Designed miniproteins, single chains, continued (3). Designs and how they scored, part 45

Each design is a single chain, and the fold is of that chain. pLDDT is the mean over its residues in the fold that is shown.

## One batch from the design tools (miniprotein)

Design m9642
Fold by ESMFold2-Fast:
Structure m9642 (fold): chain A 77 residues (1-77)
Amino acid sequence: MEEVEREIERVEELLKLAEETGGVPELIEMLRRVLEELRRLKREAEESEDEEERERLLREAVRLGRDFLELLRRALE
């Protein structure tokens, strides 16, 4: 859970930076979508009674955040 919160926080920081640096609409839209998906996965994990399912959802959320961060870095190029 803590790791998912950290990934959400990182994406929020990137969204703020993107809004401040150039108003790149495509990146802002992608960041918003990823934030929504991360928050959805976190909610589903919190509501899951199955520990294995919860761990799987949390791992997917962390992976999504990290993969998106790398894609965003390339998109800024």
Scores: mean pLDDT 76

Design m9643
Fold by ESMFold2-Fast:
Structure m9643 (fold): chain A 91 residues (1-91)
Amino acid sequence: SIEKKIEEFINTVEELVKEGKSSTEISEVTSTIAEEILSKIKDSELKLEAGDLISLFVVEVYEAVEKGDEEKLKEIKEETKKKLLELVKKS
């Protein structure tokens, strides 16, 4: 399901950031799953919004992990999942 793909994307980004992988390595590893998520959004403007949200998520995970803020990381994961699901439903 699309929800499971979003969760897989979110969990993979968290794991790779915690392993100290670069943004380039994360993009390479997650590219296929990110493209699968984006392919479920038919509207071009909503697809761009989802792409921006995916990019922002990686940045916010780096910041939360650097600060050791596990509660903030949990909030970022939950909010990103919710917003991506809303964008898929709107398309």
Scores: mean pLDDT 88

Design m9644
Fold by ESMFold2-Fast:
Structure m9644 (fold): chain A 65 residues (1-65)
Amino acid sequence: VTELVAADIRLAAIGFEEGVAVRVEHKDGELHVTLRGDPAGQARVEAAARAEAERLGLPLTITRE
């Protein structure tokens, strides 16, 4: 959906600033976010991802690598 695309773009932008690679996938009615890079940056991107998932009304799964 358009809102999901907007969320993906926002999370990618935050990830770029924080030195974190972000992958966002929507499957089975769930938002899957994979984070790679600086651990402190991952924590900040995770906070943003939780806000986006709450706004979309979707369950969130976060994977850190």
Scores: mean pLDDT 81

Design m9645
Fold by ESMFold2-Fast:
Structure m9645 (fold): chain A 88 residues (1-88)
Amino acid sequence: EKKTEELIEELKELLKKLEELKKSGELREKFLAAAKKEGLEEEWKSLSDEEFEEYFEKILESIKKGIEEKAEASGLEVVKKDLEVILE
């Protein structure tokens, strides 16, 4: 459980950084850069700013719910890695 608690704290810090990027308007740029590395750039570019914001809010809500429900540590590790790629 300690490992899960440490992952939850790290995820909370990453979520805070993502929310700050959303407020600054840099979130879409960072996300598109991450998507480009995975070959998904064209698919994400097709979304309007409104659609992107709505989709990303659903992702953030899902992550917050996973933290609240104390999701399995392996799932939280995958989410952490995905968020770290976006924040690079």
Scores: mean pLDDT 70

Design m9646
Fold by ESMFold2-Fast:
Structure m9646 (fold): chain A 113 residues (1-113)
Amino acid sequence: SGSLTQPPSLTAPVGGTVTITATGTEGLLSTGTVNWWRQRPGELPELLIRNGTERAPGVRPRVSGSREGDTATLTLSDLEPEDSATYYVFASGVIDGKPRILFGPGTQLTVVP
């Protein structure tokens, strides 16, 4: 019964900052496990942020995550061309006493010169 929304696409310049905001329903992003994943073209998906705020091993400090209420945000600063990718929010939690696992629809980020 819960849902996740993300902007379908974003464009930002090299060296800039972008924020990808995901919004949930039913408290899905406020109380559950929230992860951010990146999938570059031709590569395996990689975990960037776990539990809303925790950087995965090897992820640089220019990548950060936060959550407040039923909203989760991924911030990428000092953008590089290789940040062009699709970014997915993943949430797992309990809605109406039932376990739920959802993926967001993804945000395609294009980094321009």
Scores: mean pLDDT 85

Design m9647
Fold by ESMFold2-Fast:
Parts: C-alpha cells; sequence; structure tokens
Structure m9647 (fold): chain A 64 residues (1-64)
C-alpha cells in the first residue's frame, strides 16, 4: 500500500499545472491529511473538486 508521501508525489507530479497555488509535494500531503489550517476550507474543497474533475485524476485514483 502506498504511503501518504508517495501518493502526494504522484498527485503533485501529474497535476501540478492544474494547482499552481500548490508549491510542493508537502502541500499535497497537508491537503490529503485535511490540514485546512494551512490553506483554508475553500482551498481544500477546490483541490478535491479539481482533482475529481481533472482528466488525469482517474489515473491518479488508480494508483491510490
Amino acid sequence: KPTIPEIAKIIFEELKDEFPWIKSEKDVQLLLLGRVDEFGEDALTRFTLALARHPKAEEVFKKI
């Protein structure tokens, strides 16, 4: 089973151009852990919706 850092790396590398406000793999880790204190609730909601709607999201979900 992949770890959260491994999942975050995959998401960051595949979807970084869709999320220009995400600056590093660490930011993706914080979002995956629901750490809204770093980005706010709107950022978490936007990330989740954008990830679900992105053409490459299905490929990422297959790796998770």
Scores: mean pLDDT 67

Design m9648
Fold by ESMFold2-Fast:
Structure m9648 (fold): chain A 62 residues (1-62)
Amino acid sequence: MKQVAVAAGNNEEGAEIAAEKLREKAPDAEIIKVVGSLEEARKLMEELRAQGIPTTGVYVEA
């Protein structure tokens, strides 16, 4: 499975900014956009890592 990058934000703008940062940081990763709380983003990343998926992420407040 490809590396996953979670692009998360408190709103759509924050998630897009996070996605741009992740394209520079992990250009070969599959980007998942998440709008919600930092806690929700962390939980998703923990679930992905628990499944053995290499996961990175960025959370941006906009």
Scores: mean pLDDT 81

Design m9649
Fold by ESMFold2-Fast:
Structure m9649 (fold): chain A 100 residues (1-100)
Amino acid sequence: SNEEVLKEALERLKNLMREIYEEMKKAQEEKASDEEIEKLTKEAIERLNKLGEEILKELEKAGASQEDLDYVRIVIDIAIKEVKELKELILKGEPLPELS
């Protein structure tokens, strides 16, 4: 069903965000350089964009509504913003928020 495909798509994004969070948290704990944090951030954003494109293509092929497609785009944009915020916290030496 279209609703099931959307739920699976959102779970894939959530799982990728968890992986990104754990990688960035580990980099903070290991006191990675600013250059390494910038590289991890760039790679994380590239991974989110790639997964987002794959998800949007799958949803479109499954006959998802424009509203569902727009919602997924918003979720991807929020995820990218969260990655950028995690980067800023690490560069400032501030603790990362707990993942919900």
Scores: mean pLDDT 88

Design m9650
Fold by ESMFold2-Fast:
Structure m9650 (fold): chain A 55 residues (1-55)
Amino acid sequence: SLDEAFEAVVEALRSGHPEARRLAQEAIQAFMDGDYDKAVELARKAREVLEKALA
């Protein structure tokens, strides 16, 4: 959902993880471009990268 995507973006940006932050920035750009499907997918990937790095 968009709410979960927003939370994932915030977590990624706060994490300091370079790849997660990059994906979060790309998700923000996709939201601004109106590509919500891409934004959600990029936010999900940012969260997956962060979770794998912390596990």
Scores: mean pLDDT 81

Design m9651
Fold by ESMFold2-Fast:
Structure m9651 (fold): chain A 99 residues (1-99)
Amino acid sequence: GLSLAEVLARLAELIREAVKMEEAGESLETIIREVIRRLREIAAASSDPEARAVLEAGARELERLLRRLEAGEKVSFDEVLDVLHRTVEAVFGLQAAAA
């Protein structure tokens, strides 16, 4: 499975891809659904159970944003990036603790 360093690399790539989707004019619903799918793929591939829990928590936060958006509430791309950055910080904390 993926090491913590490989999880961090995949998260960095996912953030870059999310920004590219936003720049390409993809709907926020489409971006959130893709990010949730990718976080779950990274979680399933991770060898660290704490990293899996962190990634799954990030996916659940994004599912809450998606539900708010589908209910007609105002949700921004910055809120999606905030979830992703906090997920990166949490995984980085696990890697730092393991060193």
Scores: mean pLDDT 89

Design m9652
Fold by ESMFold2-Fast:
Structure m9652 (fold): chain A 59 residues (1-59)
Amino acid sequence: SAEVAELEATIAELERTKAVIRERAARGEISPEEAAAQLAALEETIALLREARAELEAA
C-alpha cells in the first residue's frame, strides 16, 4: 500500500540519518554522549515505525 511505501521511505531516511550521526561522532564533530542520545531517539522512532508497518502489512 501507499502507507507501507511511505513508512519504508521514512525508515530508510532515518537509517541514513543514523549513519551520518555515527560518521560525525567518529570524526569528533559531535560528542559521543550527544551522538548516543540522538541515535537512541532515532532508534526508538524507527522501532515505532517498524511496528506500524508490520500492523499495516498484517491487515
Scores: mean pLDDT 86

Design m9653
Fold by ESMFold2-Fast:
Structure m9653 (fold): chain A 71 residues (1-71)
Amino acid sequence: SLEELIEAFVKAGIPEELARELAKLIYEKGIPDEEDLEEIAKKLGLSVETVREYLEKAVKALNKLLEEEAK
């Protein structure tokens, strides 16, 4: 679920607001592109580089969650 994805991202060390935005995009359309990251950065007052760093953490958390769901 979307909430499980958000929780996994927060546990991975991603700030809650950013975790929600990344989780929503990933849940709705898959891996965010550079334009998606720029929009999140503007919305949350972050740098694109900061959002990109947290996306790496989010992808690792997502892969772990998907591996557990496949069992």
Scores: mean pLDDT 80

Design m9654
Fold by ESMFold2-Fast:
Structure m9654 (fold): chain A 92 residues (1-92)
Amino acid sequence: SEAEELFARARELAEEARRLAEEYERTGDEELLLEAVRLAAEAGALAARALRLEGHEEVADAALAAALADARASDAPEEVRRIALDALEAAL
């Protein structure tokens, strides 16, 4: 199903984001951090879309609202926050 494909893709992006974040912790390369944040936000957006396709609209909306609130409240650099917000807002 389309939802299963979106969940699979979200999982792959989340795993890649985690790997890049671990590499960032080792190297300090901000490019890896920006890419990790982008992929993590995209994974969240795809998972929310998959949940909506399966009729779990309230769960999807709550998860996106929480992620958006966390991104807005973050003390991360503005560029990092913007990347996360852009990806998450695209899922609304």
Scores: mean pLDDT 81

Design m9655
Fold by ESMFold2-Fast:
Structure m9655 (fold): chain A 71 residues (1-71)
Amino acid sequence: AAMAAEQAALDRAGARGTEAREKYIPVVKKLEEAIKNGDSEAVEQAIEELKKRGLTDEQIENLKLGIEWFN
């Protein structure tokens, strides 16, 4: 269930493809946990990791909104 939500969020953000999935999923998991825990510092850290790995600010915002909407 959580894996499907993470995939849907990545697809909406335009980060599709097997290599992109493998690269981003661990960081998306960190972002999801940080949001669930209300840990704003961990949320910022996960966002910075996603930027460093090549996601745009717009893609990250869409991803964050998707995760928050499904939680």
Scores: mean pLDDT 70

Design m9656
Fold by ESMFold2-Fast:
Structure m9656 (fold): chain A 58 residues (1-58)
Amino acid sequence: SEEEKIEEIAREVERELLRKHLETGEPITREKFLEALLKAAEEEGIDPEKVKEYLASL
């Protein structure tokens, strides 16, 4: 489902942000997470409105 795909992308984004934080000291913020999630989902062809619905369910 699109929700499962968004969850997979969200987990990948979290891993990437954590990796960058550990390697560079770059802070992990909610804003950076949301921007990266939306970008990654768009690259996978997922509707931004579906991403917003997922985020609203959290």
Scores: mean pLDDT 79

Design m9657
Fold by ESMFold2-Fast:
Structure m9657 (fold): chain A 61 residues (1-61)
Amino acid sequence: SMEEIEKEIKRLVAEGYRLADEGRLDEALALLQKAAELATSHGLFKVAEGVRKLAEQLRAA
């Protein structure tokens, strides 16, 4: 269901931030990329754009 997909996207984003906090930036960015791809595959284009912007901010930090 769409609700399950949204939950999985949120889980991937949360895990990405935890990895970033641990200094594991490449792994964090890989999870954010998976979240954006999952969103895109289900037509959630605004969500995918939001996740990509978060990844850009994380790289700049």
Scores: mean pLDDT 87

Design m9658
Fold by ESMFold2-Fast:
Parts: structure tokens; sequence; C-alpha cells
Structure m9658 (fold): chain A 59 residues (1-59)
């Protein structure tokens, strides 16, 4: 449901604040599975993917 997608997005934000990037990614992916048009989850997932990409280039 859209309500559950919103809850998962909030859980993803909390995981990100705690430095749990893999957990944050999973929560945002779960949110997008329920609501593919959830803009906040999509944007936040994209930001984490870019950050992780930079970490691989600059170890």
Amino acid sequence: SMEEAERLTEEGKRAFEEGKLEEAIRKYEEALALDPNHLEAGVNLGIIEIVLGLDKVFP
C-alpha cells in the first residue's frame, strides 16, 4: 500500500542516519516495490547508489 511505502521510506531514512547503507537500500527498494512512483524513495536510493559508487572509486 502507499501508506506502507511511506513507512518503509521513513525507516530507510533512519537507517541512513545510522550509517546502515545496505539496510537503507533494502527499505527504499521495498518502498518502490509497493509504490514505483514514490519520488522520495527513488531519489534517496539514487543518492545512496552514487555515494557507494564514489566510495568504490576513492577507497
Scores: mean pLDDT 79

Design m9659
Fold by ESMFold2-Fast:
Structure m9659 (fold): chain A 67 residues (1-67)
Amino acid sequence: MSLEEIREELLELARRIAREKGAAAAIERVDALLDELVAAGVISEEEARELRAEAIKVAKEEYDKLH
């Protein structure tokens, strides 16, 4: 799995959870998944930080569209 594939899957997950449960729940799930990927050596801590920031933005934007 490439970094771009991880990014696409992560952002899609963030959008889905934000729609169903809100932005906070989406961020919590993303944080847990990113921690697992870093622990497994799949991504770096720096890449996880960048992906987290993007996922937060996407989750908030998706939530704001509905509320």
Scores: mean pLDDT 81

Design m9660
Fold by ESMFold2-Fast:
Structure m9660 (fold): chain A 75 residues (1-75)
Amino acid sequence: SELDELIQELVRLKAEAYAALDAGDVATAEAYVKKYEELLARLAALTDPADPAQVALLASFRAELAWLRAEIAAA
């Protein structure tokens, strides 16, 4: 499903962003975070606000984005 494909891609982009940060490549990490933000917006559009599991999943990805942004700002 499109939802499953978006989730898999968000997990991959997160891993790539952290790998870039661990390598000290802030510019590459910022590029991956930008792609993550774009896919997260698509996930939000597909999220059923009446489904607690989908709402919790979206909140989890949003929390991870906040963490990535904080790590980039601290670098």
Scores: mean pLDDT 86

Design m9661
Fold by ESMFold2-Fast:
Structure m9661 (fold): chain A 65 residues (1-65)
Amino acid sequence: MVPEEDIEKAIALAMSELGVTPEEALNDEAKFEELVARVKKLFPEASEEEIRRHVREYLERQAKK
């Protein structure tokens, strides 16, 4: 399993590179999948399901707060 902290840093970096907000990524399927793909490349050992779950959880947390 990949540490949540490392995945959160990767998600934040990918969002910055794509120029998307948490709300945009949650509402735009293409942006969400782009984030998942970028994070997956950094953690090839992790399953896509685990990465997608972490990305969604991070985005929902940021959008709510």
Scores: mean pLDDT 78

Design m9662
Fold by ESMFold2-Fast:
Structure m9662 (fold): chain A 61 residues (1-61)
Amino acid sequence: MSSRITSLVLLGIGSQLEGKNKEAAEHFLKAAELYRKESSVLGKDAEELADFYEEKAKKLE
């Protein structure tokens, strides 16, 4: 898994804990986009993680 995706997920969680829901949503959306790009390597698991973080971001908007 890309360290960049992990960093974006951690930034999203950190922003959410600080009550910065809009910033958290932006980080989760970026992580989801990178998971979709890695679906060629990680297969369906990456696609499922992308869907998960997209849904999480939508709930924070």
Scores: mean pLDDT 77

Design m9663
Fold by ESMFold2-Fast:
Structure m9663 (fold): chain A 64 residues (1-64)
Amino acid sequence: SKEKIARNAVKEAKRMLEEGVPEELVVDYLSRIAGVSREAAEEAVRALKEGDEEKALEILIKDL
C-alpha cells in the first residue's frame, strides 16, 4: 500500500539523517527509490529535520 511504502521511506530517511547522511542524498533516495517528486522529498526531509515525522509521512502519502 502507499502508506506502507511511505512509512518505510520515512523510517529509512530518518535513519539516514541520524547517521549523518547529507540531506541531498536523502532527498535523492526519496525521489528515486520511493518514487515521490523532488519537491515532496525536500519538504519531507525538512519536516524530519524539525522532528515532525507525521508531517513527513503525510507529504509522502499525498505524492505517492
Scores: mean pLDDT 82

Design m9664
Fold by ESMFold2-Fast:
Structure m9664 (fold): chain A 64 residues (1-64)
Amino acid sequence: AQALIDDLIEALVNSDVERAQDLIARLKKLGVDKQTVIDALKRAMELVSSEEQKQRLEEAIASL
């Protein structure tokens, strides 16, 4: 689960929308706790320097 969350953060930071959508679908199918994914994305938002990267992470949180 953590490896998929890490891959999702990387896809979102790199604007790989198709990969990000696939990883979100996989996390949902695996029954990964939604709050765990949200918390990881929120931590990533604190580490990114770009407003565009932050916005993509925030939109992913809203879509979960």
Scores: mean pLDDT 79

Design m9665
Fold by ESMFold2-Fast:
Structure m9665 (fold): chain A 59 residues (1-59)
Amino acid sequence: MISREEFIAAVGEEAADLFDFFDLDGDGYISEAELRAVLTALDEEPTWENLVARIKASL
C-alpha cells in the first residue's frame, strides 16, 4: 500500500488532491486495486509508473 506521504514524495505536494480521489475509503492508503481502478477509468495501463509519469508531465 502507498501512504499519502509516500505518494506526495513521489509526485509532489500539489498532487495531494489526487490522493483523495484514490483514497475513496478514507483509510489513508492507496492499494494496488484502487490504483488499478482509477487508471482503468482513465483508459491507461494500471501501473504506478504511468500515474507518476502523467502527474510529473503536468508539472
Scores: mean pLDDT 70

Design m9666
Fold by ESMFold2-Fast:
Structure m9666 (fold): chain A 62 residues (1-62)
Amino acid sequence: KEEDEKFFNEKIEKLKKRIKELKEKLKKTKDPEEKKKIEWEIEEEEGLIGIVEGLKKIILEK
């Protein structure tokens, strides 16, 4: 159980770090087309966090 919890927490942490990097890039980006691409990438990464958190809940609640 602790190994599984650590695995999911590490994956979630990596995704959160990626989102922070993308948000910082978004703040520095002035090109409207590049902003849309970064916003799309943030949305996709946030979706992945939701999936990983859902899997964590299912596996740890067994």
Scores: mean pLDDT 79

Design m9667
Fold by ESMFold2-Fast:
Structure m9667 (fold): chain A 120 residues (1-120)
Amino acid sequence: MITLTESGGGTFKEGSSATLSQKISGDVKGILQVGWWRQRPGQPLEHVASMDVFTGEVSYAPSVQGRATISYDKAKNTVYLNLSNLRVEDTATYYAYAVALVDGKAKVFWGEGVELTVVA
């Protein structure tokens, strides 16, 4: 079984930067993709960033393009999301995800969510 442990949330000043972390535990050899989604207050769940673990190919949502960096430290089994030049609109619950092969099928695992608050 794969579990995701998220950290790095809290309250940050507008214009600062935050780093969210996702530690992957369990069978990490089957990981195909990792990333982050978020839900802003009163808004639908939206994509933030993803990374293909084999190729290192990354994708970012337009709302964070140029401000977000996703990276994966395989030795620590930890995915990082750095958000720079924080905006009040970045206030959201951030959900880490991992896609892994389970019994020959791709399955998505979700973290419990980490809260990020940006204040002016």
Scores: mean pLDDT 84

Design m9668
Fold by ESMFold2-Fast:
Structure m9668 (fold): chain A 106 residues (1-106)
Amino acid sequence: AALNALAAANAAIAANPNDATAYLNRGNALVALNQYSEAIADFNKAIALNPNNATAYNNRGIALSNLNKYSQAIADFNKALSLNPNNASAAANLAAAKANLQAAQK
């Protein structure tokens, strides 16, 4: 459950404040709870600790898309694909974010 994942990630961060994976996991739990702004803060921390984590960029893009920040989401999905070109999730999310940006401008 998302609350159990949040509690586990909080414990991991308390044990090691430089654990990039723990911040990624807490951000994911916050996305599941629809706490997108808090999730973005955790993904920012995960990226600061590990800038080559394609998954962190993809997941921050998803949170940004849920806040209708499509231009920022597109940048993150492009970064995820530059780090891992086989990330099918990032490719699909990029296409969706571009379509949503175009729809918002019409």
Scores: mean pLDDT 89

Design m9669
Fold by ESMFold2-Fast:
Structure m9669 (fold): chain A 58 residues (1-58)
Amino acid sequence: SLEEARRLLRVAVEEAKDNFGLTDEQAEKLYERALRLLEEGASVEAAVQFIFDEAKKL
């Protein structure tokens, strides 16, 4: 479900924040970008991968 997908994205962002030392602002921006990808038709797996790929660059 979309609700479950959003929950998974939030968990991924929290893990990325902890692992890569992101600020709250950077974490929230990543969540918003990943959520937009999901809403535009990307899979949950692709959106989660995007979060970690982008987080490691920050």
Scores: mean pLDDT 84

Design m9670
Fold by ESMFold2-Fast:
Structure m9670 (fold): chain A 70 residues (1-70)
Amino acid sequence: MPLTREEQLAAVLLALRRHPGELVLSPEEREEVERLLAWARADPERAEEALRRFEERLARLAAEAEALKA
């Protein structure tokens, strides 16, 4: 199930914010990240909303996974 462009952007932004400098990217991957960041800079409010929704979705999945361990 491929991620939408907004989910891809949110995932990249989340990774960069939580693990700055930990991502090791190939030149091709770096170019794609730069392209996504340029898209985010064009509409920062939309980018922040996408990130918020992605974080909310991850929190729900984490809570559901934790409930399954009980």
Scores: mean pLDDT 67

Design m9671
Fold by ESMFold2-Fast:
Structure m9671 (fold): chain A 75 residues (1-75)
Amino acid sequence: GVAERAREIEREALRLYEESTNEEARRLAREAAGLAHLAVDLASQGTPEHQRVAERLLRRAEELLAQARRLKEEE
């Protein structure tokens, strides 16, 4: 579900943050981790409105993580 995927994205983003030396990649990874964490919290609230917001935040977190990965590969 959304919460499980968001937890996975949060873990991947935090790992990328720890492993990257590029300041912009670290910034994007940290932002992705924060959005993924918020998505987990919102998904746990159990309302359809919170679920829709959580799904949107998860998509944004995945986009930011992908950008961070591209920048890390350019190191």
Scores: mean pLDDT 87

Design m9672
Fold by ESMFold2-Fast:
Structure m9672 (fold): chain A 74 residues (1-74)
Amino acid sequence: GSTVSDEVLEDEILLSLARMAVSVAKIAIENGKEEKEKALKEAIEKLEEALKKVRDEEAKKELQEEIEELKKEL
């Protein structure tokens, strides 16, 4: 099975990927009206995938807050 260190690294990688998806969505919101909804939905999907896999409570709260912010922009 994975070590505790591997699980921490996996959570950090998932958070980084989720944050990149959010950044891409925010750029699309600012620059592209036609792609805004698609980018937001893709970012939300990535955040929801990360939320299912991360184990850390603080990471889960951060992901939930990001999801709610993006949903408000839909």
Scores: mean pLDDT 73

Design m9673
Fold by ESMFold2-Fast:
Structure m9673 (fold): chain A 60 residues (1-60)
Amino acid sequence: TEEEVELLERAREAGLSDREKAVLLLVEHYGLSYSEAAELLGISEATVRRRLRRAREKLA
């Protein structure tokens, strides 16, 4: 979608890593919980929270 592409472009310009972009997209665009995103990505919820925090800091 246009919104998905725009979010990914902003994330790229802000210097997000691919790992940070994946968490940002799943949680903020698709509305997944931290638990759902963690399960899908094969990582811990703590890692999802850490990556999302860093992504948000870079976008601010």
Scores: mean pLDDT 81

Design m9674
Fold by ESMFold2-Fast:
Structure m9674 (fold): chain A 59 residues (1-59)
Amino acid sequence: MEEYLKELREELRRAGASDAFVEEVVEAVRRYLEQGKYEEAERIARAALTLARQWRESR
């Protein structure tokens, strides 16, 4: 789990997400993973990466 969350955090930062956004997303994904809700965790991670990329393009 920690390796996955570390990779997600790094990908979000590379996509241009703020530290606050990264921590909120990682915390949400961690909570879903702890509950065994892998589909919800993946959905949130993908949505967050898409939003981070849109934020980067808005500069």
Scores: mean pLDDT 78

Design m9675
Fold by ESMFold2-Fast:
Structure m9675 (fold): chain A 70 residues (1-70)
Amino acid sequence: SAKIEALKEKAREYGKKAEEALKKGDKEKALEYLEKAAKALKEALILMGYDEEFVEKNTEKVIEEDKKLI
């Protein structure tokens, strides 16, 4: 559980950094932090017992949709 909580916290921190970068108009840094947040969240979901291929496919879809909004 500690590893899952650490990955969730890492995702939350990168999400905050992405939001801060976006507020400053730094779209490139916002996308970089968003991808790091998504990677940490993907690892947490896999450790929670979600199928790796399912997580990969759905995480990629969410990232691509978020990139269009930035």
Scores: mean pLDDT 78

Design m9676
Fold by ESMFold2-Fast:
Structure m9676 (fold): chain A 102 residues (1-102)
Amino acid sequence: SIEEKLKKIAEVLADTAARLAEHFRLSPEVVAAIRAVFEETLKEIEKLLKENKPIFEVLRVVAEGFERVREILRSAGVPVDRAWYDALVAETLARIKAIFAA
């Protein structure tokens, strides 16, 4: 169901935000900004699912969310390990893709 998929995607995004916060030792303000991006991402995904849009549009919205997160980190002066960040992005996209394969 749409509700079950949204719940699983929300859990994946929450885990991702927590991992970013811990790895980069982010301030509460930066963590709040990242969570706000992922909440907007989840709302866009809900619309796409209700409109029966293909999974590639869902993955695109998630990828756009990560570009916004990267800009937040850069603006906050956080030195980003690109290899670690790109691996987290790839893992998050794979986890979301797996939800749609079930």
Scores: mean pLDDT 89

Design m9677
Fold by ESMFold2-Fast:
Structure m9677 (fold): chain A 70 residues (1-70)
Amino acid sequence: PLFEASPEEAEELRKALEELLRELERLGVPKEEIEELRERGRRAVEERDLVAATLVIMEAASLISIAKRK
């Protein structure tokens, strides 16, 4: 990865991702989209790919923002 996350950073990214995915589920985002983000995020965190994990988190946050505007 371009930037490798520390174990502590990886754990924080995992927690942030799980919180965002839970919010997406509560807002009624389709399961297929949530599962895709979960798989991509899980892989990024496992590989400690800070950039990939951050991009997934940003995508999830963007979807939350869009869903709240509906």
Scores: mean pLDDT 79

Design m9678
Fold by ESMFold2-Fast:
Order: structure tokens, then sequence, then C-alpha cells
Structure m9678 (fold): chain A 85 residues (1-85)
């Protein structure tokens, strides 16, 4: 579970670098790390809030025409949801 989230965070950072939106990718990565820490503590509510915030950043990536970052954020959201199941 955790390893999948860590891999998804790295994919988000790489996508941001490739598409020239490193600050946006860093914001998404920070939310992913926050969600991972929440999962480690059993804080489901914090993890769900972080998923919601990631959804907003994904929307911004789509509006900016950054499909690789949006896809990487989708994978991160799925990894977090899988860890909460």
Amino acid sequence: GEAAIEAAIQAVLEAGKEEGVESLAKTAADLGRRALDAIRRGDRLEAEIDIGMLGIIRGVARLLGKPKLAEAIDALIEAIRAALA
C-alpha cells in the first residue's frame, strides 16, 4: 500500500518536471505525503480531505493542458484510496 503511494508521488514530480509545472506538481506531492502520513496514523478523515484537494489540483492541471500531471495525480488518488480500503 505505502510503496504504491510513494511511487505515485515520484511519478507526479516527474510529470510536473516534464510539463514545466514543478510548483503545481510539488503541491500535489506534498498532499500525497500528507495523505500517507494520515494513513500511517489511521486518520481516514485527513486522508479523504487530501484526496479532495488532489482532485482540485488535478482539475487545475487539466485546465492548464498538463495531461501527464493530471494522469499522475489520478494514479496517486487511486493508490491512496486502495490503502484506505
Scores: mean pLDDT 91

